# Ledger of designs, part 62: designed miniproteins, single chains, continued (3)

Each design is a single chain, and the fold is of that chain. pLDDT is the mean over its residues in the fold that is shown.

## One batch from the design tools (miniprotein)

Design m10136
Fold by ESMFold2-Fast:
Parts: structure tokens; C-alpha cells; sequence
Structure m10136 (fold): chain A 80 residues (1-80)
């Protein structure tokens, strides 16, 4: 079962957005393109900073984001 605490730990321990996408993809089997879309919808991009240099904390990815990502991962897995 997907837990909010596990998703939050991945967010906190990922140094960049590409690494966060990779970790969520590896753990939950959701395609990287789908995770990238969700992060862009839930976070706030920093103007003038390339995506590869943005961190989860810079985008404001917090506990509420972890909860929403967990719900989306569960729904995605239910549709498979």
C-alpha cells in the first residue's frame, strides 16, 4: 500500500526534481512523464531556474503535496 510518509520521505531525500521523479518511478512503477506532470501541477516552478537544477523545497513540495501524490499514485495503480 502507498503511504504518505513514504512519499514524503522520498520528497525530502531527493536533491533535485529529476531525482524525485526517478525515485517515485522506481518505487511505484508510475511512468516518469506522468509523475513529471503531477509535480508541475502540484508545485511552483522558480522563474529563471532550469528544471534540472530545481529542488523539491524550491518548488514548495511539502506534506500536503506528498498526500496529493499518494492519492494520485493509488488511483493510477487502481486503473491498471
Amino acid sequence: MVKVSDVLDIIKNSPTIPELIEQLHKKYGVPKSVISKWIKELGTSIPGVPEEYQTPSMMGLDEETAKKLTERIIEYKRQQ
Scores: mean pLDDT 79

Design m10137
Fold by ESMFold2-Fast:
Structure m10137 (fold): chain A 84 residues (1-84)
Amino acid sequence: SALAEEIVRLLLSDDPAARQEGLELLANASEEVALEALDLLEAEGERGRRALLEALRQASIELREKVLTRSDKVYEKLRELLEE
């Protein structure tokens, strides 16, 4: 989807504000769109994993919690991406 691609573009940006926007979109996206965005980040390999980790580290506790707790499927996909 266009939204999943936009989330990934923002998270892979060199601009911290764009990365934060990407994470906010990921937190508020439907489960289907969030999973698609995470699949696209996985395809980027280490770059995608590092971008997601950096965005989560820069995020507020509230935003980080929203990303991690929205959906069991999203949490499992995040766990798989971030454990390696």
Scores: mean pLDDT 84

Design m10138
Fold by ESMFold2-Fast:
Structure m10138 (fold): chain A 82 residues (1-82)
Amino acid sequence: MTAAELAEKALELGRKALEDPDYIPEALGLMNEALELLKKEGYDEEVVKKLGKAAAYVLKAMGVEVTEEQAEAGIKRTLEVE
C-alpha cells in the first residue's frame, strides 16, 4: 500500500471514530504506517493534509479540541523534527 492509500483509510476510520471510539486504535495504526511510508516515499502535501484531518477527527473523538490546521502542523513536525 502507498502512504496515500493508508492516509485515506486512516481518514475514513477517523470519521467513524467520531461515532464509535473503537475505531481509534486502528485509525492511529494506519496513520503511523502512512507516516513511515511518507518518510520513505518523500513529502506529499495531499497525504499530509489527509493525515491532519484524520488526526483532528481522532483527537476530537478522544475529547481533545484541535483545529485541522493544528493537527496538520503536528504531522509536519513529526516529519521534519529529528
Scores: mean pLDDT 79

Design m10139
Fold by ESMFold2-Fast:
Structure m10139 (fold): chain A 74 residues (1-74)
Amino acid sequence: DAARRAEAERRIAEVTEEATELARKALEEGLEYHGKLVELVREMYEWFRTLGPEAEERIRALAEAIEAAMEALR
């Protein structure tokens, strides 16, 4: 379903922007926002895995990018 794929890609983009903003706030305000970023990544991973293997690779790339951002916070 093309509509479902487009929605998934849109959601990935939205969450990437949200995660980037949370990572920036964590750097400025401290580790409180780090917890929110971790929660966001986990919720997204669980949701996308229900979409099957095709979505899983896109999830992996996003999760790796977010984990790299979290490493930069240390």
Scores: mean pLDDT 64

Design m10140
Fold by ESMFold2-Fast:
Order: structure tokens, then C-alpha cells, then sequence
Structure m10140 (fold): chain A 94 residues (1-94)
């Protein structure tokens, strides 16, 4: 879904990083490369989400990682995406 009119520039930048990270994971040809790309995506999302509200962090970081974990056909990629989503969720709930 498109971002609402007047979405802050930082929120748009995070959304673009999420899309780029998901594309990198989908383009990876090996499970190991996909896992490495998920880790890179999660780390980038953590850095860029520091100024966001807990709800925005959940919606833009945790939900995409959970969705990737639920829908990715490779078990190693799925497990890593869910693991990172749970780690970030715990960080948000402080």
C-alpha cells in the first residue's frame, strides 16, 4: 500500500529500506546469502528506526520481518527472519 500524503521523510526512507532489503533477500540464490541479507536488512532498519514511535517501529520493521518469515519457502531464512523480528520486538517493548 502507498504511504499516506504528508508521510515524514524519515518514515519514507525506512519504507524504502524495507523494500530494498526484501528485494535483496528475494534475489539471493542461496539460503546462506538470504540469511546474510536478512541480518543486514534488520541492522539497517534498527539504525533508521531510532527516531520512530514504538508503533511505527513495529509496523515498519517487525511486521515485514514476520511476513518474510511466514512466507519464505526456505526454513533457514524463515527461522532467521522470525528470530530477528522477535529480537527487535523486545527492543521496542522497553
Amino acid sequence: LPLPSGTPADLRALYQQVLNGLQDVLNAKSAKDSVDKIIQMADNMRVQSKALTPQQKFDLVVIPLLSLGRHHPNPDVSEKAIELAEEIKKEIEK
Scores: mean pLDDT 71

Design m10141
Fold by ESMFold2-Fast:
Structure m10141 (fold): chain A 85 residues (1-85)
Amino acid sequence: GVTVTVQVTLTDGSILTKTVNGSNSVTIDTGSEGGITVSATATKQLDEVHEESVSKTVDLERPFKKVTAEYDPKTNTLNITVTYA
């Protein structure tokens, strides 16, 4: 299976965290605060004993409204997309 965790730091310094199991995608809506930093980690189970992880952290120049982290288990690629208000 795949586990994806996304952590967002908001403009007020609070942190939103969301984890999904068995899905390659996580979306977080920042509400009214806006997000400034995204940290995402994806872990893929290769077989019963082997797993691989990839992590990415992005600091953004402008507060964003929504972030989606998407993991491609075939290429071990983690993509982060942000949407501004």
Scores: mean pLDDT 80

Design m10142
Fold by ESMFold2-Fast:
Structure m10142 (fold): chain A 67 residues (1-67)
Amino acid sequence: TDVDNMINMANDLMSMANGYNGRAVGYDNAAKQDPSNSSVYNSMADNAKSMGNDYDDTSNSLLDNAN
């Protein structure tokens, strides 16, 4: 059904969001372990967080529409 398709897509997007959030944590940790390159890692972490938030927001929107 259309509802089932929306739920499946929302779950896929949530998985992508979790992936990006995990990468952001990794970059935050890298910045702490290598302070000389912290600006690069912090920028990468911010980008990963932004992408994770976008996927999470889209997933939630699809779940709301599935109801």
Scores: mean pLDDT 86

Design m10143
Fold by ESMFold2-Fast:
Structure m10143 (fold): chain A 63 residues (1-63)
Amino acid sequence: SSMEQARREVEGMLTVLESMSEVLPVQEFKELAEQVIRHVEKTHPELVEELKKRVEEIIERKL
């Protein structure tokens, strides 16, 4: 897949994670985010570091 397609897929997952961050406690959100990160490690490993950074930003806003 092109990098643009992979990035759109990861952005879609991030949109869902941001929505879930508003309803889940921080620990449950971290567990969900780790599952998404593991999925991306298998499908688009080149985007994992970017995804992890953005997940950390979501967690920081939630604290």
Scores: mean pLDDT 82

Design m10144
Fold by ESMFold2-Fast:
Structure m10144 (fold): chain A 83 residues (1-83)
Amino acid sequence: MEAELERYGKIVEEALSSLDEETQKEIEELMDKYSKAVREGDEKEAEEYREKLIEKIKQHAGEEAAEAAKFILDAYKEQALAS
C-alpha cells in the first residue's frame, strides 16, 4: 500500500511538473481545497473538488496521471478518516 502510494504520487508529481506554472497553481489550489474539505468532513465539497481535480489533470496530463491522482486522493481521504 505505502509503496504503491509513493509510486502513484511520483507519477502525479512528474506529470504536474511538466505543466505550465499557471495550471500547476490551479491544481495545487484544488488539492488544498480537497484536503480541507476531507479534514472538515464536508463530503459534498470533497467530491466536487475531487471531480474538478481529476478533470483538470486528465485534460492537461492525460488519463494515466488522472488515474494515479484518483488513487492518491482516495488514499488520502481513507487515511484522514482512519483513527
Scores: mean pLDDT 79

Design m10145
Fold by ESMFold2-Fast:
Structure m10145 (fold): chain A 81 residues (1-81)
Amino acid sequence: MEVTAVVSIEKLGPVDRPKARDRASQGVELELARSLVDEGSLTIVGDREEVEATVDRVIDAASWLPDVSEIKVEWFYPGPV
């Protein structure tokens, strides 16, 4: 089953984007977390189990970033087909 998850930062303190980029060296999860901080939201689309795992990893990585205090996840399931 394909789903869409939108991960958004609900509460963000002062953050230095250049420093967040420097921390991307710690792996792809931090790159996704940096993208989330830079854009304010991240959209993930795929199979439900894969998206759930990816969302969990992104939330974990974003929680590592300084000044991220609250994250929101909105789940969109496929319509009637």
Scores: mean pLDDT 62

Design m10146
Fold by ESMFold2-Fast:
Structure m10146 (fold): chain A 115 residues (1-115)
Amino acid sequence: MLDLSFFLDWLRSEPIPGEPLPEIVERIRALPQSAVPDADSLDVTLVLQYLRSISLGILTPSEEVLQALYEAYQRDPALFNEVLRYADLYVEPLAAPDPRVNGAVIQRFFEFLLA
């Protein structure tokens, strides 16, 4: 694994100011949301809350989650930044780490957004 401490530090830096693009807001809101996800759905709210909590320094992600986030950033940095803006403005952070968020869940979230 790469040493991703620089990426974690970047995620915890000041958010890029401004509203997320309306297209990205609509794409996030159109994602198949379920609190009990199956093969065709995702707990989108939980993923966004987890990202918000990382950015605020409330929780430290596992190496698996951090790697999945970095791969998503490398694939589309612009989309990744728009997701961070959305989480900053519209999402309440988690108070504690949630074991339901893992690398596979992070990968599925960004795959659904890229479709």
Scores: mean pLDDT 79

Design m10147
Fold by ESMFold2-Fast:
Structure m10147 (fold): chain A 110 residues (1-110)
Amino acid sequence: SKVSELFKRLYELFVKHFPELKDDLNAKFIIGIIAVTIHKKLDLSDEELERIFELTEQLLNGVITPETEKYRHEIELLPKLGPLNRFILAVELAIEIVTGKTVEELSKPL
């Protein structure tokens, strides 16, 4: 399913950055929620989805570009967060940059 594909890609990106948490059930559960939220609330093109993955990786690596300069403070906080919270914030920022939708808007009923 599209949700399974989204989960797999998000989980592979997570494990690339946090290989010590490869089999963490809590991480799998939270990444599953992110995949379902993206699928249900965001009508993303393939290009937008690829851009979200690209930005998430840049944010996790602490890369600041003209496009992400507005979020400098949040990006500089990422290394101070635990791995799971770091990944969640990076994905949320990438979604906001690509779609203009905040976590608050994503929490609205379908």
Scores: mean pLDDT 83

Design m10148
Fold by ESMFold2-Fast:
Structure m10148 (fold): chain A 81 residues (1-81)
Amino acid sequence: MLSDVELKILELLLKHGELSENDLIALAQKEYGLSRSTASRAIDRLVERGLVARRESRRTLLSITEEGREALYKALEEKAE
């Protein structure tokens, strides 16, 4: 159900913790060659699915949820042979 792009975004959040949307997009472009629009759409879908949480305070930060971690680990195990 998760796309390859969505899995890459979840991996970045797991590795780096809380990131702003712009920082997350910049990392996705740098590490995976994703376009800004592709990364932004993937983030939106992950938030919609409850796999990424938005924390609004003095700035908006994104973090992986427990469901997001479980979905990521399951997908990585299914890809490993």
Scores: mean pLDDT 80

Design m10149
Fold by ESMFold2-Fast:
Structure m10149 (fold): chain A 100 residues (1-100)
Amino acid sequence: GEERIKFLERLREELQAAIEAIKAGDVEAARAALDRARELVEEALEKGLISEKTAKEFLADLDEAREALEAGKLEEALRILEELDALVDIELALEKRINE
């Protein structure tokens, strides 16, 4: 539905913001984007836009990326976020196709 598309688009925007911040070495901006991404996933779960299983998987990936970022493992954080962004892009493409 439209609300799920908007959620996935916003989540992707925050993942891309985190990726660009990491590439720029801006840890504070990356941290802020990850926090916003986490809030979006939690809100989507509360609204029933994603399953509990999907929410747990997304939150686990975000937590792992945050842990890598705090440990200074920027390449690992980037890999995790790029993989999550690719999954969100696939989910968004499928949702748009279903709503056509």
Scores: mean pLDDT 89

Design m10150
Fold by ESMFold2-Fast:
Structure m10150 (fold): chain A 58 residues (1-58)
Amino acid sequence: MSGRELAVRLLMHDMGLSEATARRILDASEEEAARTLSERTGLSLPKARKTVRALRSL
């Protein structure tokens, strides 16, 4: 499994996001992805930003 596909599965399985939303987060800018993740999951923006960075390093 590629790192990108693993990141999509983690966003879907652990965060409860749809596949379309997970892929949009990975394709967006870091700030846009963090904002979307924060709004969808209730994570604070700093935590969402750290999560996005971790997922993109896979």
Scores: mean pLDDT 80

Design m10151
Fold by ESMFold2-Fast:
Structure m10151 (fold): chain A 67 residues (1-67)
Amino acid sequence: VSQEELEEALKEAEELLKKRGITPVFTGEKVARPGLISKIASTTTAALILHAAGEGPEVLEIDLSPV
């Protein structure tokens, strides 16, 4: 995973969340690592599902730090 791929994934997540009225906040260092793009996609999808159910957050914090 490259930094360019990570930046594209972050931009895509931001666009999707903003289209649904959710404000994304990215925390931690923007360091490309295996599983990070998957984590971003999973977190974004979960937030969209919860939002559709009326329980979703207005602000979504996505932690980019390695676990």
Scores: mean pLDDT 74

Design m10152
Fold by ESMFold2-Fast:
Structure m10152 (fold): chain A 61 residues (1-61)
Amino acid sequence: GAAGGATNARAILGEARRLGLEGEAWERVKRLADEAASTTDPAEAARKVAEAGRELQRAAG
């Protein structure tokens, strides 16, 4: 993982698009990624990135 909410958010959204996430699942991942990029708290950013990662793992199988 990269040290930076915005960099992690971009990587997560790229992976979500590659996996073909659409609708509610895409919106959920996008919100988590946007929150990670926007938060001033590094711990909160890491938490949001981890949550988005779990959604990606669920979508992948």
Scores: mean pLDDT 78

Design m10153
Fold by ESMFold2-Fast:
Structure m10153 (fold): chain A 78 residues (1-78)
Amino acid sequence: MSPLEELRERAREAAEEVIREGLERGLSKQELMRRLGEVLSEIGDEAIRELGIPRGQADAVVFEVYVEAEEEIERLLA
């Protein structure tokens, strides 16, 4: 698996966990998106340190997953 694919998998798994836990806790969309941004930023920073991914590429993957998760949250809360 490429470093970018590894980051994408880690980010998607973390997004699923944030959504699951947040829905169980009754968090609003705004609170879910805030928490998601925090968690994904941490994962991106870890991947840059551990996998040597350039910042711009890591930020692009994290943003892609963030947008995908926002669409899922909107679907689940509609």
Scores: mean pLDDT 85

Design m10154
Fold by ESMFold2-Fast:
Structure m10154 (fold): chain A 90 residues (1-90)
Amino acid sequence: MERLTEELLEAAEEIKELALRSEAEVTRATALVLRAIGLELDIELYGATPELARELLELAREVLEVVPEELRPRAEELIRRIERLLEELE
């Protein structure tokens, strides 16, 4: 379980980095970053749960829509990684 929590935290940190590097309008970019920070905090406090993994997956998909084209493969890889973690938690 601790391994899954660590891996989900790593994914959340990477999503936050991608959101910070997004080309979205500043208000949208800020909202995505704050959501990533909130999820990191929840995962750190409560551990990895299927619910948190699903919320992180939703956020990752939204971040994919606003990242520069050169970062899209990284966002897609993160989505696949989170999907795998969610399957392990279910």
Scores: mean pLDDT 85

Design m10155
Fold by ESMFold2-Fast:
Structure m10155 (fold): chain A 71 residues (1-71)
Amino acid sequence: SMAERRREEAVELARTGTPEGIAQAIRTIAQLVLDGHVELAEEAAREIAPLLTPEQQQALRDAIDSARSLS
Protein backbone atom coordinates (compact mmCIF):
# COMPACT_ATOMS: atom_id res chain seq x y z
CA SER A 1 0.00 0.00 0.00
CA MET A 2 1.00 3.67 -0.32
CA ALA A 3 1.14 4.01 3.49
CA GLU A 4 3.47 0.98 3.80
CA ARG A 5 5.69 2.47 1.06
CA ARG A 6 5.84 5.80 2.97
CA ARG A 7 6.78 3.90 6.14
CA GLU A 8 9.64 2.17 4.28
CA GLU A 9 10.77 5.49 2.72
CA ALA A 10 10.86 7.18 6.16
CA VAL A 11 13.07 4.41 7.59
CA GLU A 12 15.43 4.53 4.56
CA LEU A 13 15.68 8.34 4.82
CA ALA A 14 16.59 8.11 8.52
CA ARG A 15 19.19 5.40 7.76
CA THR A 16 21.09 7.87 5.53
CA GLY A 17 22.09 9.64 8.78
CA THR A 18 21.99 13.02 7.02
CA PRO A 19 20.19 16.00 8.60
CA GLU A 20 17.99 16.34 5.48
CA GLY A 21 17.17 12.61 5.42
CA ILE A 22 16.21 12.64 9.10
CA ALA A 23 14.11 15.82 8.71
CA GLN A 24 12.29 14.25 5.73
CA ALA A 25 11.74 11.00 7.70
CA ILE A 26 10.14 13.00 10.55
CA ARG A 27 7.89 14.88 8.08
CA THR A 28 6.86 11.58 6.43
CA ILE A 29 6.01 10.00 9.82
CA ALA A 30 3.94 13.10 10.79
CA GLN A 31 2.10 12.85 7.44
CA LEU A 32 1.30 9.16 8.15
CA VAL A 33 -0.32 10.27 11.44
CA LEU A 34 -2.31 13.01 9.64
CA ASP A 35 -3.50 10.43 7.07
CA GLY A 36 -4.78 8.14 9.88
CA HIS A 37 -1.96 5.56 9.65
CA VAL A 38 -0.99 5.99 13.31
CA GLU A 39 0.24 2.40 13.86
CA LEU A 40 2.54 2.54 10.80
CA ALA A 41 3.85 5.92 11.98
CA GLU A 42 4.56 4.50 15.48
CA GLU A 43 6.34 1.47 13.94
CA ALA A 44 8.54 3.77 11.81
CA ALA A 45 9.24 6.03 14.82
CA ARG A 46 10.30 3.05 16.97
CA GLU A 47 12.58 1.73 14.19
CA ILE A 48 14.35 5.06 13.60
CA ALA A 49 14.54 6.33 17.22
CA PRO A 50 17.89 4.55 17.97
CA LEU A 51 19.40 6.25 14.86
CA LEU A 52 18.54 9.76 16.11
CA THR A 53 20.22 12.20 18.48
CA PRO A 54 18.25 13.18 21.63
CA GLU A 55 17.36 16.52 19.94
CA GLN A 56 16.12 14.71 16.80
CA GLN A 57 14.15 12.23 18.98
CA GLN A 58 12.43 15.23 20.64
CA ALA A 59 11.66 16.73 17.20
CA LEU A 60 10.11 13.38 16.16
CA ARG A 61 7.96 13.23 19.33
CA ASP A 62 6.84 16.86 18.87
CA ALA A 63 5.94 16.24 15.20
CA ILE A 64 3.87 13.15 16.07
CA ASP A 65 2.12 14.92 18.99
CA SER A 66 1.29 17.91 16.76
CA ALA A 67 -0.06 15.65 13.98
CA ARG A 68 -2.17 13.65 16.46
CA SER A 69 -3.71 16.90 17.80
CA LEU A 70 -4.77 17.78 14.22
CA SER A 71 -6.21 14.32 13.46
Scores: mean pLDDT 87

Design m10156
Fold by ESMFold2-Fast:
Structure m10156 (fold): chain A 73 residues (1-73)
Amino acid sequence: MKLSKEALELEVEASLHIMAASIAKKMGDKKEAIEHYKKAIEAYRKLAEVDPSLREEAERKIKELEEEIKELE
């Protein structure tokens, strides 16, 4: 199966925001970390709409990121 360009771009976008959030969290910038996790969640939501075959995986990742946000808020 070949992912669409849009699906690949959304996966990359989500991954970059997760990395940025992890860096911000290590630096003690909880607000910045939360913002990046929220952007990663948005990217996964769009990914689930663009590629229904990835919906379950995207929803699982969203739940994991929501838990990270809950721990920081």
Scores: mean pLDDT 83

Design m10157
Fold by ESMFold2-Fast:
Parts: structure tokens; C-alpha cells; sequence
Structure m10157 (fold): chain A 91 residues (1-91)
């Protein structure tokens, strides 16, 4: 639906902001964005079959950032963005 496409595009924009924060090693902003993205997913994708996997991936990204593993966190964000682009109609 158009509403689903709009929400997927908003999610992708938030993930691009997260990617930038990680590239800049802005830990505080990156962690804030992860919480914002988690709440966005729970609010807008509560019926998605992928919700649990998306939330688990965000928790993994959060742990990598907390541990200062920014390169590994960035790769996971890129994987998440690619996944969402491939599965737009299934979210």
C-alpha cells in the first residue's frame, strides 16, 4: 500500500541518519537513533513478519556501537538497508 511504502521510506531515512552517525563515530546520536528506529518499527510495523528480526538486528547494532565496533555496526546497518529495499512489498 502507499502508506506502507511511505513508512518504509521514512524507516530508510532514519537508517541513513544512523549510518551517518556511525561513520562519524557519534555514539550518543547513534544510540538515540537506534531507540527512535525501534519505536518507529513497533508503532508502524507491528504486524510485519520481519519485526522480531529487525529488532534483533538493531540490538546487535546497538551492542557493537556500545563496544566501539563502528565498522562492524556500519556493515550491519548496510545489510539492514539492503534487506528493506529488497523486501519493500513484504513489510
Amino acid sequence: SKETEEKVNELLELLEELKKAIEEKDKEKALELIEKIKEFLKKNFSKSPYLDNLLKMLEQIKKLIEEGKYEEALKLVDDLIDFLKKHKGEL
Scores: mean pLDDT 87

Design m10158
Fold by ESMFold2-Fast:
Structure m10158 (fold): chain A 98 residues (1-98)
Amino acid sequence: DLLEELAEALARRYGLTPAQREALLEALRLIAEGIRNGDTSGGLEKAQDVVYATVDDPEMRVRLIGALGEFAGELTRLVREEGLSLEEAVRRWLERHA
């Protein structure tokens, strides 16, 4: 699962706890589902709610929400403007962000 690989890579980079990693994975899945359904903003809002519920550190919260926003924006662009599949868009994101 590419989203699991991405969540694990980001968790290592940001020093996330296992619970925060699982929250990040859920947030990434909500964004991906939003993109599949043509509602990227709704997916991102749900993802942000998961971060707010799980991450209490304000600096970590800002960093994760920023990363999720960048993920949502870039995946939407790759899918809608470049015609990539959602899976290929996630692969491009993973290559860049590890």
Scores: mean pLDDT 81

Design m10159
Fold by ESMFold2-Fast:
Structure m10159 (fold): chain A 91 residues (1-91)
Amino acid sequence: MIELELEQVGNTVVAVVKRNSDVDEVILLFKTEKGPIVVRSFKLGKGDVARVEIELKESTRVVARAYEVTREGGALVAELSEEKEIEVKAV
């Protein structure tokens, strides 16, 4: 299980991701109506926290998706764990 929180600070969207389960990697995807804008991959230990900041120059809706990636043998399995949305208003 992944915990994902979004907040706006000025024109910056801040995402905080915390790993609470035994997964190999976390992928964080940021998307607007125009499509994906940022993809980040993290190797997080249990209880570890990652922080990602994205500056936006326009008012837009941002969707953040956190995926858990598990490796067994030669297979990679990515599962959507959390999705959060924030309406960004440019200042």
Scores: mean pLDDT 75

Design m10160
Fold by ESMFold2-Fast:
Structure m10160 (fold): chain A 96 residues (1-96)
Amino acid sequence: SFNKELAEFLRKLAERARELAEKSEGETKEYLLKAAEYAEEAARKAEEGDLEGALELLKKALDYLSKAAEASKDLEVQVEISMLAIGVAVAITAIK
């Protein structure tokens, strides 16, 4: 189902954000972990059929990814954060 596939996609994004946080320090790490947490909560909401709740949590995930990119001084990390943000934006568009 769409809700299950969306939840699996969001969990993969959360896992990637956590992996990137392990390579990061300070505020960048903290913001990436927050983004991962909101993406995982959004996945749970999607599985429950609460797409409006998932959408609000994904907007929060995008905000934290933006903050992580601004805090990062590592170009590779900034590029990977941008790819995560694109993934979250695609999920938001798919819900609408």
Scores: mean pLDDT 90

Design m10161
Fold by ESMFold2-Fast:
Order: C-alpha cells, then sequence, then structure tokens
Structure m10161 (fold): chain A 78 residues (1-78)
C-alpha cells in the first residue's frame, strides 16, 4: 500500500534532519564550530518534528537521532 500522508510528512522532516546533520558534520570537519552547532540544532528540531507525527517504532528512532544531535551541538559550544 501507499504510505499515509503522516508517514510521508514524517519522512520529509527526517530527510531534512539528515541533510542538516550532514552539513553540520562538514562544518565541524572544516573547523567552523559555530555553523556546525546551528546545523546540528536545526537537524535535531527536524527529527523532533518527524518523531511527533511518526509511528511509535519510528518515533523512538527519530527522538534518539534528535538527542544525539543536541549532544553534538552542546559539546561544540564549549
Amino acid sequence: SLPSDEEIEAAVYAIAGAVYSAIGDRYEKLGNKEQAVKDYEKAAELFEKAADIASPGDRERYRQFAEELKKKAEELKK
């Protein structure tokens, strides 16, 4: 069957979160900690939005991604 509108919306937020996470990783490798923090925080917000509308199984996974991204951002703020 085709995915539901909610499943599509959750997937779109998760994809956006993954893209910002990858951009954050690149800025971290380039030594731009300020931009990496902003991108990791944006990625975390997007995964939280995905979690809010996702099925229970996907929800926990997306929340874990958001938590890890928040930890990365906080470590770089030192």
Scores: mean pLDDT 88

Design m10162
Fold by ESMFold2-Fast:
Structure m10162 (fold): chain A 79 residues (1-79)
Amino acid sequence: FEELIKTATESPSEEERLKALEKLTELAKKPENVEKLLPYIPKLEELATKDPSPEVRKAALETLITIGMQQIELGVRSL
């Protein structure tokens, strides 16, 4: 997951950042992966607020929403 986060935050390519976020969202749909993604929430929040691309910001928000929905299903509150 660290490599996907790195690609989403550091890649100069908008397409690569979007692809990484799409993969993170798919991973976040599985409860087993949600706990592993929790440490990366602050980096995803920075993408959702600070990325120059509106599409990347939207994709990061969708990843965060997916994580939040899975946390509710697990009975765990977000940080």
Scores: mean pLDDT 77

Design m10163
Fold by ESMFold2-Fast:
Structure m10163 (fold): chain A 92 residues (1-92)
Amino acid sequence: DYAAAMQQQLDLLLSVYPPVKLTPAQQAQAQALLAQIKARTPDPAVRALLDAAFAAGIDVKAFENLLISLDIAEKLREIGEEFDRELAERKA
């Protein structure tokens, strides 16, 4: 089941972001984005999926959109922490 589930996730990613023939500059950009995403992704299964997607030639837009999603998620976490801090302080 795990291997089938991972393959299905890869197939889904490739269906949304079909593989394209990347220029050397786009390949370098995709590799840099992949490194940034993997640095922020603690799950080894997700990192393996990202490596498989990169090897399959997934469009660089997939990595750009994922990085944006991670930035949004991080910003939402920061907003939550700020809200919790303000509730704890409650003095101004």
Scores: mean pLDDT 74

Design m10164
Fold by ESMFold2-Fast:
Parts: C-alpha cells; sequence; structure tokens
Structure m10164 (fold): chain A 74 residues (1-74)
C-alpha cells in the first residue's frame, strides 16, 4: 500500500519527466506544496483528486502512465 505522499511523488516524477501542460504542472505543484507545508490529510487528498482530474482532462495518456506506475509500486 502507498501513502498519499508516495502517490504524490510518483505523480510529480511522471509530470516532471513528461511534456505535461501548465495546468497539470500547476495542480501537481500545488499538491506537493501542501504536503511540504504539512496540510491535513483531508486537504492533501482533495488536492490529489484535483490533480488527477486535471491529468485525466488535459493528458489522458499521461494519466494511463500514472496508473501503471502506481500498480508497479504497489
Amino acid sequence: SLSLEEIAEILKKLVDEGNASPKVREAVDKLIEAIKAGKSREEVLKLLMQAVRTLVEEDPELYKKFIAELEKAA
């Protein structure tokens, strides 16, 4: 099982390695910043859900790669 922090790190790595849109990068950076700032688990989860939704809408191919990396890490 992966922590929210580990899931966010996988997403950040994938976004940094790819040619992700500015919207996707912004959503992921906001998530990472919230984790670093020690925001609540509830707030981090909301930001993760928003980042994933943005990824699905802007780059469905990168979303598929993200799911594959999560399955590989689990």
Scores: mean pLDDT 85

Design m10165
Fold by ESMFold2-Fast:
Structure m10165 (fold): chain A 83 residues (1-83)
Amino acid sequence: MEEKREAVREAVQRHADELGEKVKKIYPEKADEIVEKVRQAGLDEADYLLKERPDLPVELIIERVRSVADTVYESLLKEIEKK
């Protein structure tokens, strides 16, 4: 369990950092805030899946967590564009 949880957490952090680097080129002042929100959303989904679906392979959990992170990232970008 712990090994799987750590692998998912590392994948979430890497994905959030990559999205942060992308947004830093467009909105450098918002990059840290976006990274934090994306990471938190990914970790919340990871904790949910690890609790409710511990039978899932780590690769599938990472895939779903990345999908959630991408959705949050797109929503945050739309909010910034409105300001």
Scores: mean pLDDT 80

Design m10166
Fold by ESMFold2-Fast:
Structure m10166 (fold): chain A 74 residues (1-74)
Amino acid sequence: SPLEELLKKAREVERLLLEAKARGAADEQIREVLALGREAGQLIANYLKTGDERDLEEALKVLERAKELIRALL
């Protein structure tokens, strides 16, 4: 399901964030990734209220961007 894919991607971003922090990444370096994570969370919350699949599609794109940014710090 699209929600399962989102949860898998969110979990992957969380794992990468923990790895970056363990490697000494400063809060400033991960600030944008944390902001994207919050944005994706809000989009998922909106989808759960409204059923608007556009929020799911946008959340997936936001999480993919977060993943790209955090991978660049590793």
Scores: mean pLDDT 83

Design m10167
Fold by ESMFold2-Fast:
Structure m10167 (fold): chain A 90 residues (1-90)
Amino acid sequence: GPTVIDVVGEGGGVVLAQAVEALKELPEGAEAVVRATLKFDVPVDAELAGKEAIEGFREQLEKEGFEVLSAEVVDATKTSVTVVLRVRKK
């Protein structure tokens, strides 16, 4: 099955940086599942935070030479959102 990368951090920027670093270790053409948990200091709108995280991750991963095959919000609390992305290294 594909490699699973689980990243957790305070806010999208930290989590994205960790995901990109891990994804760079993949062979060219390989797929991975990224499970990203974003933590916030204050209560957030989980739907909005999840959508913003997915769009930000999609944009930056494409710039870094990855293809986002799928993305979804899988979990949310008052102060966290978890998104799952399927990614291919170009």
Scores: mean pLDDT 83

Design m10168
Fold by ESMFold2-Fast:
Structure m10168 (fold): chain A 83 residues (1-83)
Amino acid sequence: GESLSDENLAKAKEIASTLSSPVLSPAAAGNIALGAATEGAEAVHRALDEGADLLTPEEKAAMKELAEEATKKAKEAGVPITS
């Protein structure tokens, strides 16, 4: 698909900055939330399952939950996330 417009990327970044997790650092939470807000929760879940060997099960669960929230909020804000 087309790259996100600067306006949609700004919306995704704003959503990512509002999301947090008690298990994750703010930087880790922001990174996961931004990925989910731009690419969708399914893409983040796949990346975590395929490449996140250094994460604890609790961190993976928190990241997956955060990805779902970020994707939902991004869609509500009008970000065109490809399913």
Scores: mean pLDDT 75

Design m10169
Fold by ESMFold2-Fast:
Structure m10169 (fold): chain A 94 residues (1-94)
Amino acid sequence: SAAEGGRKIRESLEKPLAEAKAALEAQKASPVPSPEAIKLYEEAVKKYQEAYDLASLPREDIKDRKAEVDKLVKEGEKLKAEGDAIQAAAEAAA
């Protein structure tokens, strides 16, 4: 059902959203923070949060917006991966 779909989307986003937020906070607290990685993690958190918020809409809207939620999740995954790659490259260069 649309309600079950929305709930499952929110549950599936809890870990990725928490991991993106943790990566962002770790970069901000780093003695050598990467501004590019921070920006990518902030954008990833925003995309995951937008997907979570869409999954919280009324049943009809969740059903109609599934493709938009899926797109936001994929964009968030890409942004986090890019942030992780920049962080890894910076650590390797140090």
Scores: mean pLDDT 79

Design m10170
Fold by ESMFold2-Fast:
Structure m10170 (fold): chain A 81 residues (1-81)
Amino acid sequence: MKPKSLRELAEEVLEKIEKGENVDEAVQRLQTAFLIASSLKSEEERLKIQKLMNEFREAVEKGDYEKAREKIEEILKLLDS
């Protein structure tokens, strides 16, 4: 079985957030995964990812799930593309 990809984790977290299920835990799990994945990136890229993670958290707190999704997609592009 292939290990769960970072994108698959992100989609699972977004689904939980939209349903209001364990939102804080889901957000923390995704942020931890992004921090680990960013550890091999440049300092500039890590700072950009941290900024996007903060913007993602703010969007979730405001109930702006479309903006939250956009921030996740930006982070994934920096990590994988």
Scores: mean pLDDT 78

